Designed miniproteins, single chains, continued (4). Designs and how they scored, part 79

Each design is a single chain, and the fold is of that chain. pLDDT is the mean over its residues in the fold that is shown.

## One batch from the design tools (miniprotein)

Design m14728
Fold by ESMFold2-Fast:
Structure m14728 (fold): chain A 82 residues (1-82)
Amino acid sequence: MSDEELLEAVKQGIERAEAFIEKVKEEGSLEEAAEVAEKTVKELEELAEYLENELGNKEAAEVAREAAKKFREKAKKLKEEL
């Protein structure tokens, strides 16, 4: 995979994760949506470390870290609605 293809894959994964959390919020529960968001944060933090340290793709790693921060904020807001 090229560095550009990896960056695109990371961005697409983030979009899919956001859509999935929204679906869980609407079709499941706020608690389930918050749990999915927290899990996504951990996965994105691990992905960012892998992208930077193993693949040398710092740009993709920064995108993943920024997304992890946004999902962490989303999880907090979802828990506030509980």
Scores: mean pLDDT 83

Design m14729
Fold by ESMFold2-Fast:
Structure m14729 (fold): chain A 86 residues (1-86)
Amino acid sequence: RREELRKRAEELLKRFEKLGFSPEDIAQVRAGLDEVLERASPELAEQTLKLLETILDDYEKTGDRETAVAFALIAVGITLSEARHR
């Protein structure tokens, strides 16, 4: 199911682009998601993608771009920490 998760991550990144996030912010989220998909369990990767989808849904309601970017990077960072150190 990693192929489905990778496709979902790409769809999520396209959503960041459509919502007008900066190329730099998108690149940071992409790098983190690439590591999550490579190193995390499928279950942890799925949870991380769901959390990022929720963050974007909240951004569409609030328009708070800085908060959305911060939460996205925190979510990815926590997942990578868990995948790396168990």
Scores: mean pLDDT 77

Design m14730
Fold by ESMFold2-Fast:
Structure m14730 (fold): chain A 103 residues (1-103)
Amino acid sequence: EELAKIINEYENAKKKYERGEISPDYYKQVKEKADKFIEEARKRVSEKRAQLNKDIDYIEKLAKEIDDSPFNKEIVELLKSNFFYAVSTGPIIKKKLEEEKKK
């Protein structure tokens, strides 16, 4: 996973910088790369979450208008499941990273 690789490179660079083994300029470059990657990842998650919210609202309104279709409820529940998963992504990612470090 690209995210895990970038975080690991940053943590390794931080430890080496604290030991005086690498230059301040090199450490700054590694930190800036990690910060940019995290910022772009957060932006993508936020954009997907906003789109999913719009889709959920739209489907819920449609389900109310055509209440005779059993499939409408299944679609609404599926979208809600994906939305709540997306909102919980941060804690889930952190837990998975901790589990990988222990293996």
Scores: mean pLDDT 65

Design m14731
Fold by ESMFold2-Fast:
Structure m14731 (fold): chain A 97 residues (1-97)
Amino acid sequence: DEKLEEILKLADEYISALLKSAVYRALARNTPDPEKKKEYEALAEEYEEKAEEKEKRLIELVKELLGGKEPSIDELGVIVIASSKEELREIIERIKK
């Protein structure tokens, strides 16, 4: 299913953006340099915005597969760490039940 492939790709992009945002937030908190702090905060905000865009699209696609049901945060968490289309399909079918 093409939607499962798109979900796996969006999940990877979403997690990547979340991790980069978290790293830049940590760098901003730990730097003694106020100019570097501003740069890291700006980068954190950029990746946070990218993560929000990916999350919105991911939820939309997952909601379509769930017959209009919105996934919980715990269900979304299991979906985004799926390592294959087969695993993702099994997760979706369990949530639909």
Scores: mean pLDDT 86

Design m14732
Fold by ESMFold2-Fast:
Structure m14732 (fold): chain A 115 residues (1-115)
Amino acid sequence: MSAEQRALRARMEAALREVAREGEARLRALADASGSEAHKATAAELAAMIRGLVGAIADIAVEQGVEMAVAALRTATTLLKERAEAAGASAFQPIVEEWARRAEEALRRVMEEAK
C-alpha cells in the first residue's frame, strides 16, 4: 500500500470509527431504556459487529473504491438487521439503518476530499 493509500485508509477508518461510536451509543441507550438484559446483550453484539466492520470497509474503499465499499456496507447492514430480528430486537433495525446511512456519507465525503 502506498503512503497516500495508507493516509487515506487512516482517514477513512477514523471517520467510520466515529460513526460506529455514535451507532453503539444509540444501541446502548435503546437497550438500557428497554430494561431487558437480552436486548443489552444484542446491542453489545451488534455494536461489536459494527466496530469489526470498520477496518474491512476502509480497506475495500481504498483498494476497490467507494461503490464496492458501499455494496459491502449494504450486505453487512442486511446481516445486522437479520441478526436483530432473530434476537427479537427489531427495534434496533432503524439504528442499524441510520449507522449505515452515516457510514456511506462518511465514505463518500472522505473519498471526495481525497481527489
Scores: mean pLDDT 87

Design m14733
Fold by ESMFold2-Fast:
Structure m14733 (fold): chain A 79 residues (1-79)
Amino acid sequence: SAEEEIARYEALLAQTPPDDPRLPTLLGRLASAYIAAGRYEEAARVLERLETEFADDPRARAILRRLLPVWGTGEAVEL
């Protein structure tokens, strides 16, 4: 379920160092899970973090391009 995915990615993020190269991907998956669950305020905070902390990361930019167009529609997107 989306709630199980949210819990899994939150736990992974809590154990992930701030310089871990997986961090943008984990944030993107968490944002996608929040969108799928209809939790748009939480998705917004994760996407803001991705924009702020990883603005120059090509992976983060690709994730943002996929997620932002469907924001608020309740649809999950591929990462």
Scores: mean pLDDT 75

Design m14734
Fold by ESMFold2-Fast:
Structure m14734 (fold): chain A 62 residues (1-62)
Amino acid sequence: RTRATLEAESRRDLATLRELAKTDPLVRRAIERAERRTDDPVSLAVEALLEYAVEKTLEKRK
């Protein structure tokens, strides 16, 4: 894969996550935390997914 392909896919994934964030507060929170750490689209998509996984794990324990 090229960097341009990864950036395009990451931007599309982020758009999908932002739509989910309108109805799911865990997704919204994950995106907000990722945005505080990075502005790079690829890193932002990865960080948002990791933050979402953490939030889901914490929710299951509480």
Scores: mean pLDDT 73

Design m14735
Fold by ESMFold2-Fast:
Structure m14735 (fold): chain A 116 residues (1-116)
Amino acid sequence: MKLTKEQVEAFVNALRTLGLAVASLEPETQAAVDEFNALMDKILEEAKKNGYIDKEKFIEAVRKAMDRLIAAVRSPELREVLREFGERVIKAIENGDLAAFQAAVRETLARLEALR
């Protein structure tokens, strides 16, 4: 199953917004957020070059990026929020559910705001 370059761009842009929120809460995660964004940009480049990416390949990239970001976080509460977020967005990608993906991003950003 294939994700279009437009779908990948929408997902990557939303994930970049989340990364910025994480670095805002824990500035020491900035390097991990930069690596997360670099991995997402690499996947987006591949999707743009080919016009699409394989869904499973995108899911695997998101899993690896999220795991690395979570490992860099010090707050147990923030780690749990990001773990739940990762599970929700992967499920949304698996189901092709852009609305569920966008809801996961909005709800997670609200939870991150509450941790300030």
Scores: mean pLDDT 84

Design m14736
Fold by ESMFold2-Fast:
Structure m14736 (fold): chain A 94 residues (1-94)
Amino acid sequence: SASTFSATGHQMLDMIRQQLTQAVGPSTADIIISQMINYMIQGHGIFTSIRIISQQYPDYAVTIYQAVAQTFTQMGSYSTAQRFQQMAQQVIAS
């Protein structure tokens, strides 16, 4: 259950899920977000959790980083959004 996260954490995860749903569809988005939540529950920070899940789903890695970057842009966290955009560019360059 999502009840372990703060209200801001729940809003962030819901926004990431919406961005992923738009890009990859609801079923794939649900799998990705559920695994992301599991890594965060295990004590991984957002950057590490996103990196791990992107490595598990390499075909979706760029999309995942872009969805998270867009979420942080919408939340006004521009420096965090820029870091996720840089991570997307690193995947494209590799």
Scores: mean pLDDT 82

Design m14737
Fold by ESMFold2-Fast:
Structure m14737 (fold): chain A 98 residues (1-98)
Amino acid sequence: TLAKELSAEAQEIEATLKEAMPYIRAADEALAAGDYERAAEALRKAAEVLAKNPALEAAAEALREAAEAAAAGDVSRAAALATAGVLIAIGEIVDASL
């Protein structure tokens, strides 16, 4: 049934986001500590994990842009883009669940 297929896709997207979350958290902690190079590295790794699922490419792109902002020391932009990436990923889980 369609509902079973959508549930399986939602589970795959959620599993990929869960794999990326430790890197996103590491980036948040590094930004709070002023370690911008470590934050950028963590955000790049999170984006690489998300890019494994084609449905999460927009979320991965937001995290790549967040990494560039973090490397430049733009904490506000990095935090906003990282948040946008997570929200995009959650939106894809919701869409796949409907």
Scores: mean pLDDT 85

Design m14738
Fold by ESMFold2-Fast:
Structure m14738 (fold): chain A 76 residues (1-76)
Amino acid sequence: PSMTRDQRVQLLQDYYDRRIEQLQQQLQQAKAQGASQETIQRLEQQIRHFQQMRDQATDWSNPMVVLSQAALSAAS
């Protein structure tokens, strides 16, 4: 039996939210340690990438999102 759509969306959102939170913590630490602008920009780009992936993960019109959701369903 497959999980509901809402359950699959919640699990995927929780995964990306956790990743984003970790990267935001790394960004704050990097800024506090006086890391280079290049390091800061890289972390900001990674955060933006995962935020975009999180948003796309709920877009059922996107074939890649459908594939990701199908894989998550199969894992359950």
Scores: mean pLDDT 72

Design m14739
Fold by ESMFold2-Fast:
Structure m14739 (fold): chain A 85 residues (1-85)
Amino acid sequence: MRVEELERHKQLAQEHLKKGVEYLKKAAKLSRAGSDEKEVREQLEKAREHFLKALEHARKASGLGERLEQASRDLLLTVDDLLKE
């Protein structure tokens, strides 16, 4: 795999992590505002989808994605715990 392809996957992993965190923050804000549980769950599901994509791209980035892979795994565990309630 060429360096350019590894860097592309690293950038995509970073983008998906950022989007996932934004949805996680939206879920927290909606929960604090007393919004419907369904609306909170929809934001958590969007966060989960982005963290899964971040993990996939971080793995494809090999050594360049090691820290991003760990961050994605930790955030997926957080979202999965929140979705189980």
Scores: mean pLDDT 84

Design m14740
Fold by ESMFold2-Fast:
Order: sequence, then C-alpha cells, then structure tokens
Structure m14740 (fold): chain A 95 residues (1-95)
Amino acid sequence: SAKEEELEKKQLARFIIFLRVHENANTDEIIDAYARLVQGKSALSPEEVQKLRDKIAELEKTYVAEIARELAELLSKHNPKLAEKYKKLAEELEG
C-alpha cells in the first residue's frame, strides 16, 4: 500500500541520515552499506548501483531533509552540536 511504501522510504531515510551524520559516509558507501546490511548482497551490478544512487537522491530530497529537520529540533536544547549537523544536512539537501 501507499502507507507501507511511505514507511519503508522513511526507514531508509533514517538509515541514510545515520550514515551521513554519524559515519560521514558518501553516496557510494551508503550504497555498499544498504546492499550488505539491508539486502544481504555482497556485490551489485552497475545497473543496481545506479538504481540505488537514484533512489538515495530521491529520498534525500524528500524524506531525509524532513526527518533531519525534525531530529535537529528535538536535539536542539540538550545536544546543540549534533542538532546543528542534522540542520546542515537538511539545508544542504533542500538548497
């Protein structure tokens, strides 16, 4: 259903945020982590890599920016340095 697709996209967006903010991961490292940890694959074809790259870019413009802003607001009072990292990620993806 559309609600199940939205939930899956939001969970993938959280995984992307974790890797970007806490691991300083680039897109290629996110693709590798997703393949290994989510799909259980040790290798991807060039077509599968491109498909995941496009999916990550789409999620970053939609769900990742939104969730990163929400996390920045939640953390702002007691962890302002981490909140600023989430805020910068959201601003970079929305600009």
Scores: mean pLDDT 85

Design m14741
Fold by ESMFold2-Fast:
Structure m14741 (fold): chain A 80 residues (1-80)
Amino acid sequence: MVDQLLQQSQRYQSLSQALQNDRDNVLNRRRQLIDDGVDDDRLRQVQQRSDQGSQSLDNGYSISTQRSNDLFQLANQLRS
């Protein structure tokens, strides 16, 4: 039973890593648009949307990391 909690913890850890990679991709795309010389008003709109998307990914990362840690702690508490 402890092994199942550890496996679930690892799955949440993998999800956290995937979400972090997605966040980095969003930020890199925003930088590309800045480099392409898009006008300032359009850049502001894209940056606002990118920031909202990045924040959602950051929230998912935090939740997944917390869940992974909680499951790992529970597994340790159940060990005798």
Scores: mean pLDDT 72

Design m14742
Fold by ESMFold2-Fast:
Structure m14742 (fold): chain A 55 residues (1-55)
Amino acid sequence: MPSLEEMLAAVDAYAAQRGLSEEEREALKAYLTHLHEHDPARAARLYAAIQAALA
């Protein structure tokens, strides 16, 4: 399972590529952090989707 640090780094890259606001970026990071703690399988799927979008 990827670390939370790796997941958050992917969110930063995705936000930069998509032109998301700082507020939107922080909201996505907070959501991923919550999923990593409470639903790690969903966190992993979201991370995979973000990585696919970055390719």
Scores: mean pLDDT 83

Design m14743
Fold by ESMFold2-Fast:
Structure m14743 (fold): chain A 60 residues (1-60)
Amino acid sequence: MSAAIQEALQRMAAIYRQSDNRQLGAKEADALSEYLTANPDLSRAELEQKVAEAERRVAA
């Protein structure tokens, strides 16, 4: 779990950096960070799903 959370945090940083609209990237990264903080008991699959959703929203 700790490794999955660490990877999710790394992905958030990538979302922020890769976004052409840094405001959108920052919002998605902040939302994901708040979600992870509120839900520390997330399974790896749920973590991966939330990160993938954020990545898709920034890329869309």
Scores: mean pLDDT 67

Design m14744
Fold by ESMFold2-Fast:
Structure m14744 (fold): chain A 73 residues (1-73)
Amino acid sequence: SVRDYMLALMYISMLTGEAVVLEGQGKDAEGQALLDRARSLSETLKTQTPSPALIAQLTSQAIGLINQAQQLL
């Protein structure tokens, strides 16, 4: 659904924000790794017709990475 797609984009955007915060704290390697993952998730949304299952999978991956980033803050 449009709602689920927008939620996936929101979580990918939040992951990018966490990466920027880490870089601002001098954790450049950790920030770059999260930026690379956010880019990968975004490219997957762009290069495939997003099924509900794919949207849910990408959303779950983004949430997991956000949780990992917050352990570093």
Scores: mean pLDDT 82

Design m14745
Fold by ESMFold2-Fast:
Structure m14745 (fold): chain A 63 residues (1-63)
Amino acid sequence: SLEEQVEAMLKEFEEQGIDVSVLGEDDDPSDFGRAIRESPKVKERDLEKERAIIRKFLEKYYG
C-alpha cells in the first residue's frame, strides 16, 4: 500500500539523517540533493510534512 511505502521511506530517511520537510510545496519532491544539503540546518522534524512530501514523490513516480 502507498501508506506502508511512505512509512518505510520515512524510516529510511530518519536512519540516514535526511529531512525532506526542507522541501517546499512548489519544489520537486524528488530533490533529495537539496534535502541532504539542508537537513543539518533543521532544528525540529515535521514528520507529517515529511510524509506528505514522500507521498507526493511516490504518487508522481510510482502511481
Scores: mean pLDDT 71

Design m14746
Fold by ESMFold2-Fast:
Formats: structure tokens, sequence, C-alpha cells
Structure m14746 (fold): chain A 65 residues (1-65)
């Protein structure tokens, strides 16, 4: 899965789940950072798994402060 394909899938899922624009942007930024760090993303990921991966990236970034 490319970074662009990841963003398209995540955005579609977040829009269906009625996430706000700010929440969507925050999650996409975190997942983009995770992708750049070599984090694996499956094509069949649920919204809950996507949120967990975003939280994992956020935890890693906080530890690097």
Amino acid sequence: MTKSELFKKVLELLEKANYSLGEKLRILVLLGEGYDRGMEFREDMSIDEIIEKAQEVERRLEKEL
C-alpha cells in the first residue's frame, strides 16, 4: 500500500464515521508519520485499528521530545 492509498482509505473511513475536519487532519498526519517510519498498514484495517496505530505514533513522538 502506498502512502497516497493509505490516506484515501483512512479519509473514507473517517468521513463515514463522522469525524470532524480537525480530527481527520490530526489522524492523517500521525498515520503519515507512521508510514514514513516503516509502520505496516493492511488494506483490510478497521477504523479501531487505524486509531490504535495513530495513538502508537503519537506515543512514540512524545517519547522523542
Scores: mean pLDDT 81

Design m14747
Fold by ESMFold2-Fast:
Structure m14747 (fold): chain A 55 residues (1-55)
Amino acid sequence: LSSIADIVKDWSDEELREVARGILLSWDPGGFLSLSPEEQEERVKELTEKIKKAA
């Protein structure tokens, strides 16, 4: 079991957004990059909020 919560506690909101973007790019790079820049930012925001709620 990965202790992502402990790592997340040390990160700023900007760092959390970069991590969320990295996760989306590694999981589905083609799908993510096919989205508009506005849709990409919405996906990053949604994943960042999920990470915060899970931590």
Scores: mean pLDDT 73

Design m14748
Fold by ESMFold2-Fast:
Structure m14748 (fold): chain A 85 residues (1-85)
Amino acid sequence: APEKLYRAGPKLLEILKKAGATKDTYTLREINLYLEKYLLDNGLVQPDGSIDAKGTLLGELLGVDRFYRSDPVFQEWMDRNLTEV
């Protein structure tokens, strides 16, 4: 299937820009790459696969201190911050 392009909402875009993103539109692969870079650069990924976002911008934007990427709070936040273009 052709790769879809998405526009990141302001909250997600702020996270992506902290990871070095400079574009207005992204593929899901690019979004996941920048998100992973942000998480790793800030040491947020725990050995059990959870994300410890306490005291970070990501935690403030999501309203939670710790989550898994499979959690509804994260998945719903991503869905709200991605618009297909």
Scores: mean pLDDT 83

Design m14749
Fold by ESMFold2-Fast:
Structure m14749 (fold): chain A 68 residues (1-68)
Amino acid sequence: MEEIKKLAEEISKLSNSPTAAETILKDVKEDPKEAGEVALISAEDAESEGALEIAELLRKLGELALSL
């Protein structure tokens, strides 16, 4: 959970979205499988937009959430 929290905070900073970390953590806590799948889809979208760092963080977060 701490690793997911760290990734969510980094995504929030890079995307300039201060509430993103809280939303991600809430979603992972309520339904980690759905949150993980959504994160992987979001990673593909971020990669297509050239946001490679955000895409990598979203993939790591998604993989960790699916492993819970």
Scores: mean pLDDT 81

Design m14750
Fold by ESMFold2-Fast:
Structure m14750 (fold): chain A 58 residues (1-58)
Amino acid sequence: SAGARRAAEAAGTSPEAARRAAENLGVSPQDLADAVERAGRERASLAGVEAAAKAGAL
């Protein structure tokens, strides 16, 4: 689905992985796609802080 693809892109994973996780948890792909997108957004923020610290910018 388009939602799973967009969420996978945001989280740095594949749409296949997103669908498989939804099946394993027994939830809808749309519901998991929202959770994956949110988790990806939070991970990106943390990765940005870590990258800045390693570069000595903070």
Scores: mean pLDDT 65

Design m14751
Fold by ESMFold2-Fast:
Structure m14751 (fold): chain A 94 residues (1-94)
Amino acid sequence: HMPLSPEVQALLAAHGLPVTQEDIDKNSGLIAALIAGVEIPKSKIDLVTRLLAYEILSADEKTRKLLTKFYVGLLESKGYKEQAERVKALVDAA
């Protein structure tokens, strides 16, 4: 429930995964849909990838490792390997 930090926003943007407060507020259901196995429209997959990256970077250090493993595994299991690699690269840079 904290607003998007400038530091997290800058790091996301630097790695091609920019997120705005509006993206977070209006698309909270996309991550839940992905976890539930609902088909995500191809046009929304880039947005959901950016939101997953935001969730990881907003977590504490211990939770970040768990979320990275979970979300990267989830993306890979659904065939979104390029998106999973982008998230891994961002987290490794943080």
Scores: mean pLDDT 79

Design m14752
Fold by ESMFold2-Fast:
Structure m14752 (fold): chain A 66 residues (1-66)
Amino acid sequence: MEEERHREAERRLLEELERWLRDAREGRLDPDRVIEDDTPVHRSPETGERLRELGREIARELERRG
């Protein structure tokens, strides 16, 4: 099983989102830049909750840009 790969992919995604959040805050968000979600369909629920929180912040910033 690829549990370690799952965790690494999840951390990678969180790191990407955190960078997005930072760029958005500074007004440097590039709308053409798409965050690639390489996480597998079988993701840990704990990371999913963390991701949700980050996603909410990013959604707020994107709405501000719109």
Scores: mean pLDDT 63

Design m14753
Fold by ESMFold2-Fast:
Structure m14753 (fold): chain A 85 residues (1-85)
Amino acid sequence: SSQIEELRKRSEEIIKRMEELAKQMPTGQRGLLLGLVGTYREMHDYAIREIEETGDPSLLEEYQQLIDLQEKQVDRLEEYLKSLK
């Protein structure tokens, strides 16, 4: 599905942005953010597998909501770090 492909690309961009932000943080905080990145990767992989296995449209909607939430969280973190410059 083109919709699933778009969400996968968005999830990959979220991970990429978080890894870039982690480089701007002290070692301890960087470790915590990279841990969260690992969790997000696992959540994305699990969501895609479940959608592909079941074909359940409600799971696709839940994954869209998850991606929307994660993007907002990354946007907030980027704005916060930008305010420190």
Scores: mean pLDDT 83

Design m14754
Fold by ESMFold2-Fast:
Structure m14754 (fold): chain A 103 residues (1-103)
Amino acid sequence: SKAEELLREALELLKEAAMELLKVSPDITRAIGLVLQAIGLEFDAELAIKRGDREGLIRIAREAIRLGRRLIDEARRVGDDRALRLAERAVRLAEEALELLEK
């Protein structure tokens, strides 16, 4: 579905943003935590898609928005414009996916 495609793209962009932050972050433990959260959400999303779990996808979309906002904050703190743009796009796509899932 359109919502599943948008959520997959959002989660890939969140992972890319977290990986960019990992390269520049002075707090490597925090940066690794953000990467692991993004990977975990991708895994949860694929499982929810496979199961037709709409409520799971709604929860994952909300968690993706929350993670994206954390990544935006971190990108601003470290001055990584690439990570900022990736995270902002990810939040927008996850919000669109959530709107479609909730109708």
Scores: mean pLDDT 89

Design m14755
Fold by ESMFold2-Fast:
Structure m14755 (fold): chain A 79 residues (1-79)
Amino acid sequence: SMEEELEKKKKDIEKAREDFRNLARYAQEHLTKEQAEKLAKEYSAKNTPEAIARAVALRMAIEGKLDEGVELATELYGS
């Protein structure tokens, strides 16, 4: 069913949003700018939608743009 597949995708995106927010918050609270940039480069090197989204969330969090970064990361992952 298309409705069942849509619900599964919605739940996957919502879980990803929570994971991105948790990662971004962790980075702001516990990582230096250098550590966060290194981790973001490692994620972007994997060249998967999830990893690219994680890199975006990390880079924006260290610049004080946590909410904006999580939204952009979620949009990239969900596209």
Scores: mean pLDDT 87

Design m14756
Fold by ESMFold2-Fast:
Structure m14756 (fold): chain A 90 residues (1-90)
Amino acid sequence: SAAEAAAKYEHLYNTIRDDLEKLVELYPDNEKLKKALEALKNEDIDTAEKNLIEFYKSMKDLSEEEKQLGVANIKGAFDKLKEAKALTPK
């Protein structure tokens, strides 16, 4: 139902937002994370995803394998969010 789809979108959105807020707390001076959080709060999901991917790619302390895993996890989470949003007509 539309109500169930809306509840799923809200739950996924809140989960991703909370995780992103935790990342901003860990890296408070990181402009890409701040842009990702601002975009997500504006429901600009594509801009939020792009800035989070760029954050992980910019981390010098991560191996290329760890960066690839991080990017894959971000894409997976945002794909689920976009799918849920598509099922929630306003």
Scores: mean pLDDT 82

Design m14757
Fold by ESMFold2-Fast:
Formats: structure tokens, sequence, C-alpha cells
Structure m14757 (fold): chain A 68 residues (1-68)
């Protein structure tokens, strides 16, 4: 799946902003690269976009699966 397709899917399925979806993809790439932990990525999504922890965890897990 392309990065743009992931972003569109996140906006449509999870009802998040395009900016939040783009940041979720960026953070997921950093987790896969070993630069940050999954917990740090979830914390950033919660802090920056006001997502619940449960929703942020589901989004991050989904994006990591699509990028793997």
Amino acid sequence: MSEEEIIKDLVERFGISREAAEEAVRLAKRVLAGEISGREAVDRLVKEFGLSYEKAEKILTYVIIQLS
C-alpha cells in the first residue's frame, strides 16, 4: 500500500485529520527504523492531536502493519 493510500485510509476509517494521519505514518517509520519506541510514538499522537491512547495505539499498529 502506498503512503498516500495509508493516509487516506486513516482519515476515512479512523476519522482523524490528514495532518494526524501524516504524522502517524512518520512516527511509524521512526519506530520501524528503531529511532523511537512505539510508546513514544503513541504519546506524541495523543499530545499533538488529542487522540485517546487506545485510538493512537490502534492507528500506530495499523500503519506499522501496512508499512511492514
Scores: mean pLDDT 86

Design m14758
Fold by ESMFold2-Fast:
Structure m14758 (fold): chain A 95 residues (1-95)
Amino acid sequence: SLDDNLALVRATILRMMPNISSADMDRVMQMVRQAHQKYQFLSLPRSEIETFIQAMVLLSKTRKQPLSVILQQFLNQDPRLMGELSFYMTLVRNP
């Protein structure tokens, strides 16, 4: 269900970013809902949703940018982000 997939996203972020603020989490979850409206993000298989979120968190850490900035670039289909996201998705699938 949509709620189960939102819970998966939240749980994945909390495992990788345990010190994320409540405000940042709420902003990120709102942007995840926007990604679902634009791109049907939460209709993907659960494994793909988890892989996407893990890759975006790793990009956030590598670029030293908030996760919300990474998600905004994804929502905008920024070409540089999309290239790096593809690379990190591959790393997450093949650790």
Scores: mean pLDDT 88

Design m14759
Fold by ESMFold2-Fast:
Structure m14759 (fold): chain A 65 residues (1-65)
Amino acid sequence: MPEEMVVSARQPPGQSPEETGRRMSRALRREVLDSGRDIVVTVIGPPEDQVMADIVEQEAKRLRS
């Protein structure tokens, strides 16, 4: 059963959505490598968080290739 990781994607002042998403993706990658389990990422928050969610999802797909 995959573990569900819930994240609140909030962009810090002065940081781009892409940079924030990449930082979150690196954290997700380390978590996956450390646990050796399937992780499903669920992003919660306002619509503005969806850009970061897309970046995290794309990075997770690349890591599974």
Scores: mean pLDDT 58

Design m14760
Fold by ESMFold2-Fast:
Structure m14760 (fold): chain A 58 residues (1-58)
Amino acid sequence: GSEEQERGQREAVRGLARGDAEAAKRGGMANADAIRKEGREQLAERSRQSSEQAAEAA
């Protein structure tokens, strides 16, 4: 979710600032995973809402 994305982004930024490549990599990966999950959830929800509206209109 959004909070997980923000946490990952903050960790990546701090890792870069400290020159900690491992922390930066972990933060970046966590952020990417959160974005992917949120995108899938939003796409699935929008598809479901669209299908429900179409069914009600029919």
Scores: mean pLDDT 70

Design m14761
Fold by ESMFold2-Fast:
Structure m14761 (fold): chain A 81 residues (1-81)
Amino acid sequence: MELKISEELMREFNKRNRELMEEIEASDLSDEEKVERFKEGLREILTEMREKYPEELPLSEEEIEEYAEIVGKIERQELAR
């Protein structure tokens, strides 16, 4: 099945991701807490997008968790620089 990403999905995802990043950057959290907040927020965003756009983003709960862990690991490495 070909995944066809709509402008509506992309716009909403980009908006939610931007809001999450701005929240984290404005927070008084430690670097480790920022990574955990980003992982948690990304899981929430992907879960909401899956519910709104199931045909375009048919992700399982396991796939969402794996994606959040991978991205969290990348963010942790960037913060360690």
Scores: mean pLDDT 74

Design m14762
Fold by ESMFold2-Fast:
Structure m14762 (fold): chain A 72 residues (1-72)
Amino acid sequence: KTALVAVKVPRSQAAEAEQALRDAPGTRSVRVIEHGDHAVVVAEFDSLEAAKQAAERIRALPGVERVDVVEL
């Protein structure tokens, strides 16, 4: 059972969001998609629980506009 965390941030915050997701326990892969003034950082996790915990931590970062958790 895997899950994704998708985070929408201003482009200036993309590197910080990427690093936070890479450092999260259970992270398998992280990808950054830049578009205009924004970026979406997508991380795959080995479990829904790990994804939910990572999402909680990333919501605390400045500039985070949206966080979605998707169970696969």
Scores: mean pLDDT 83

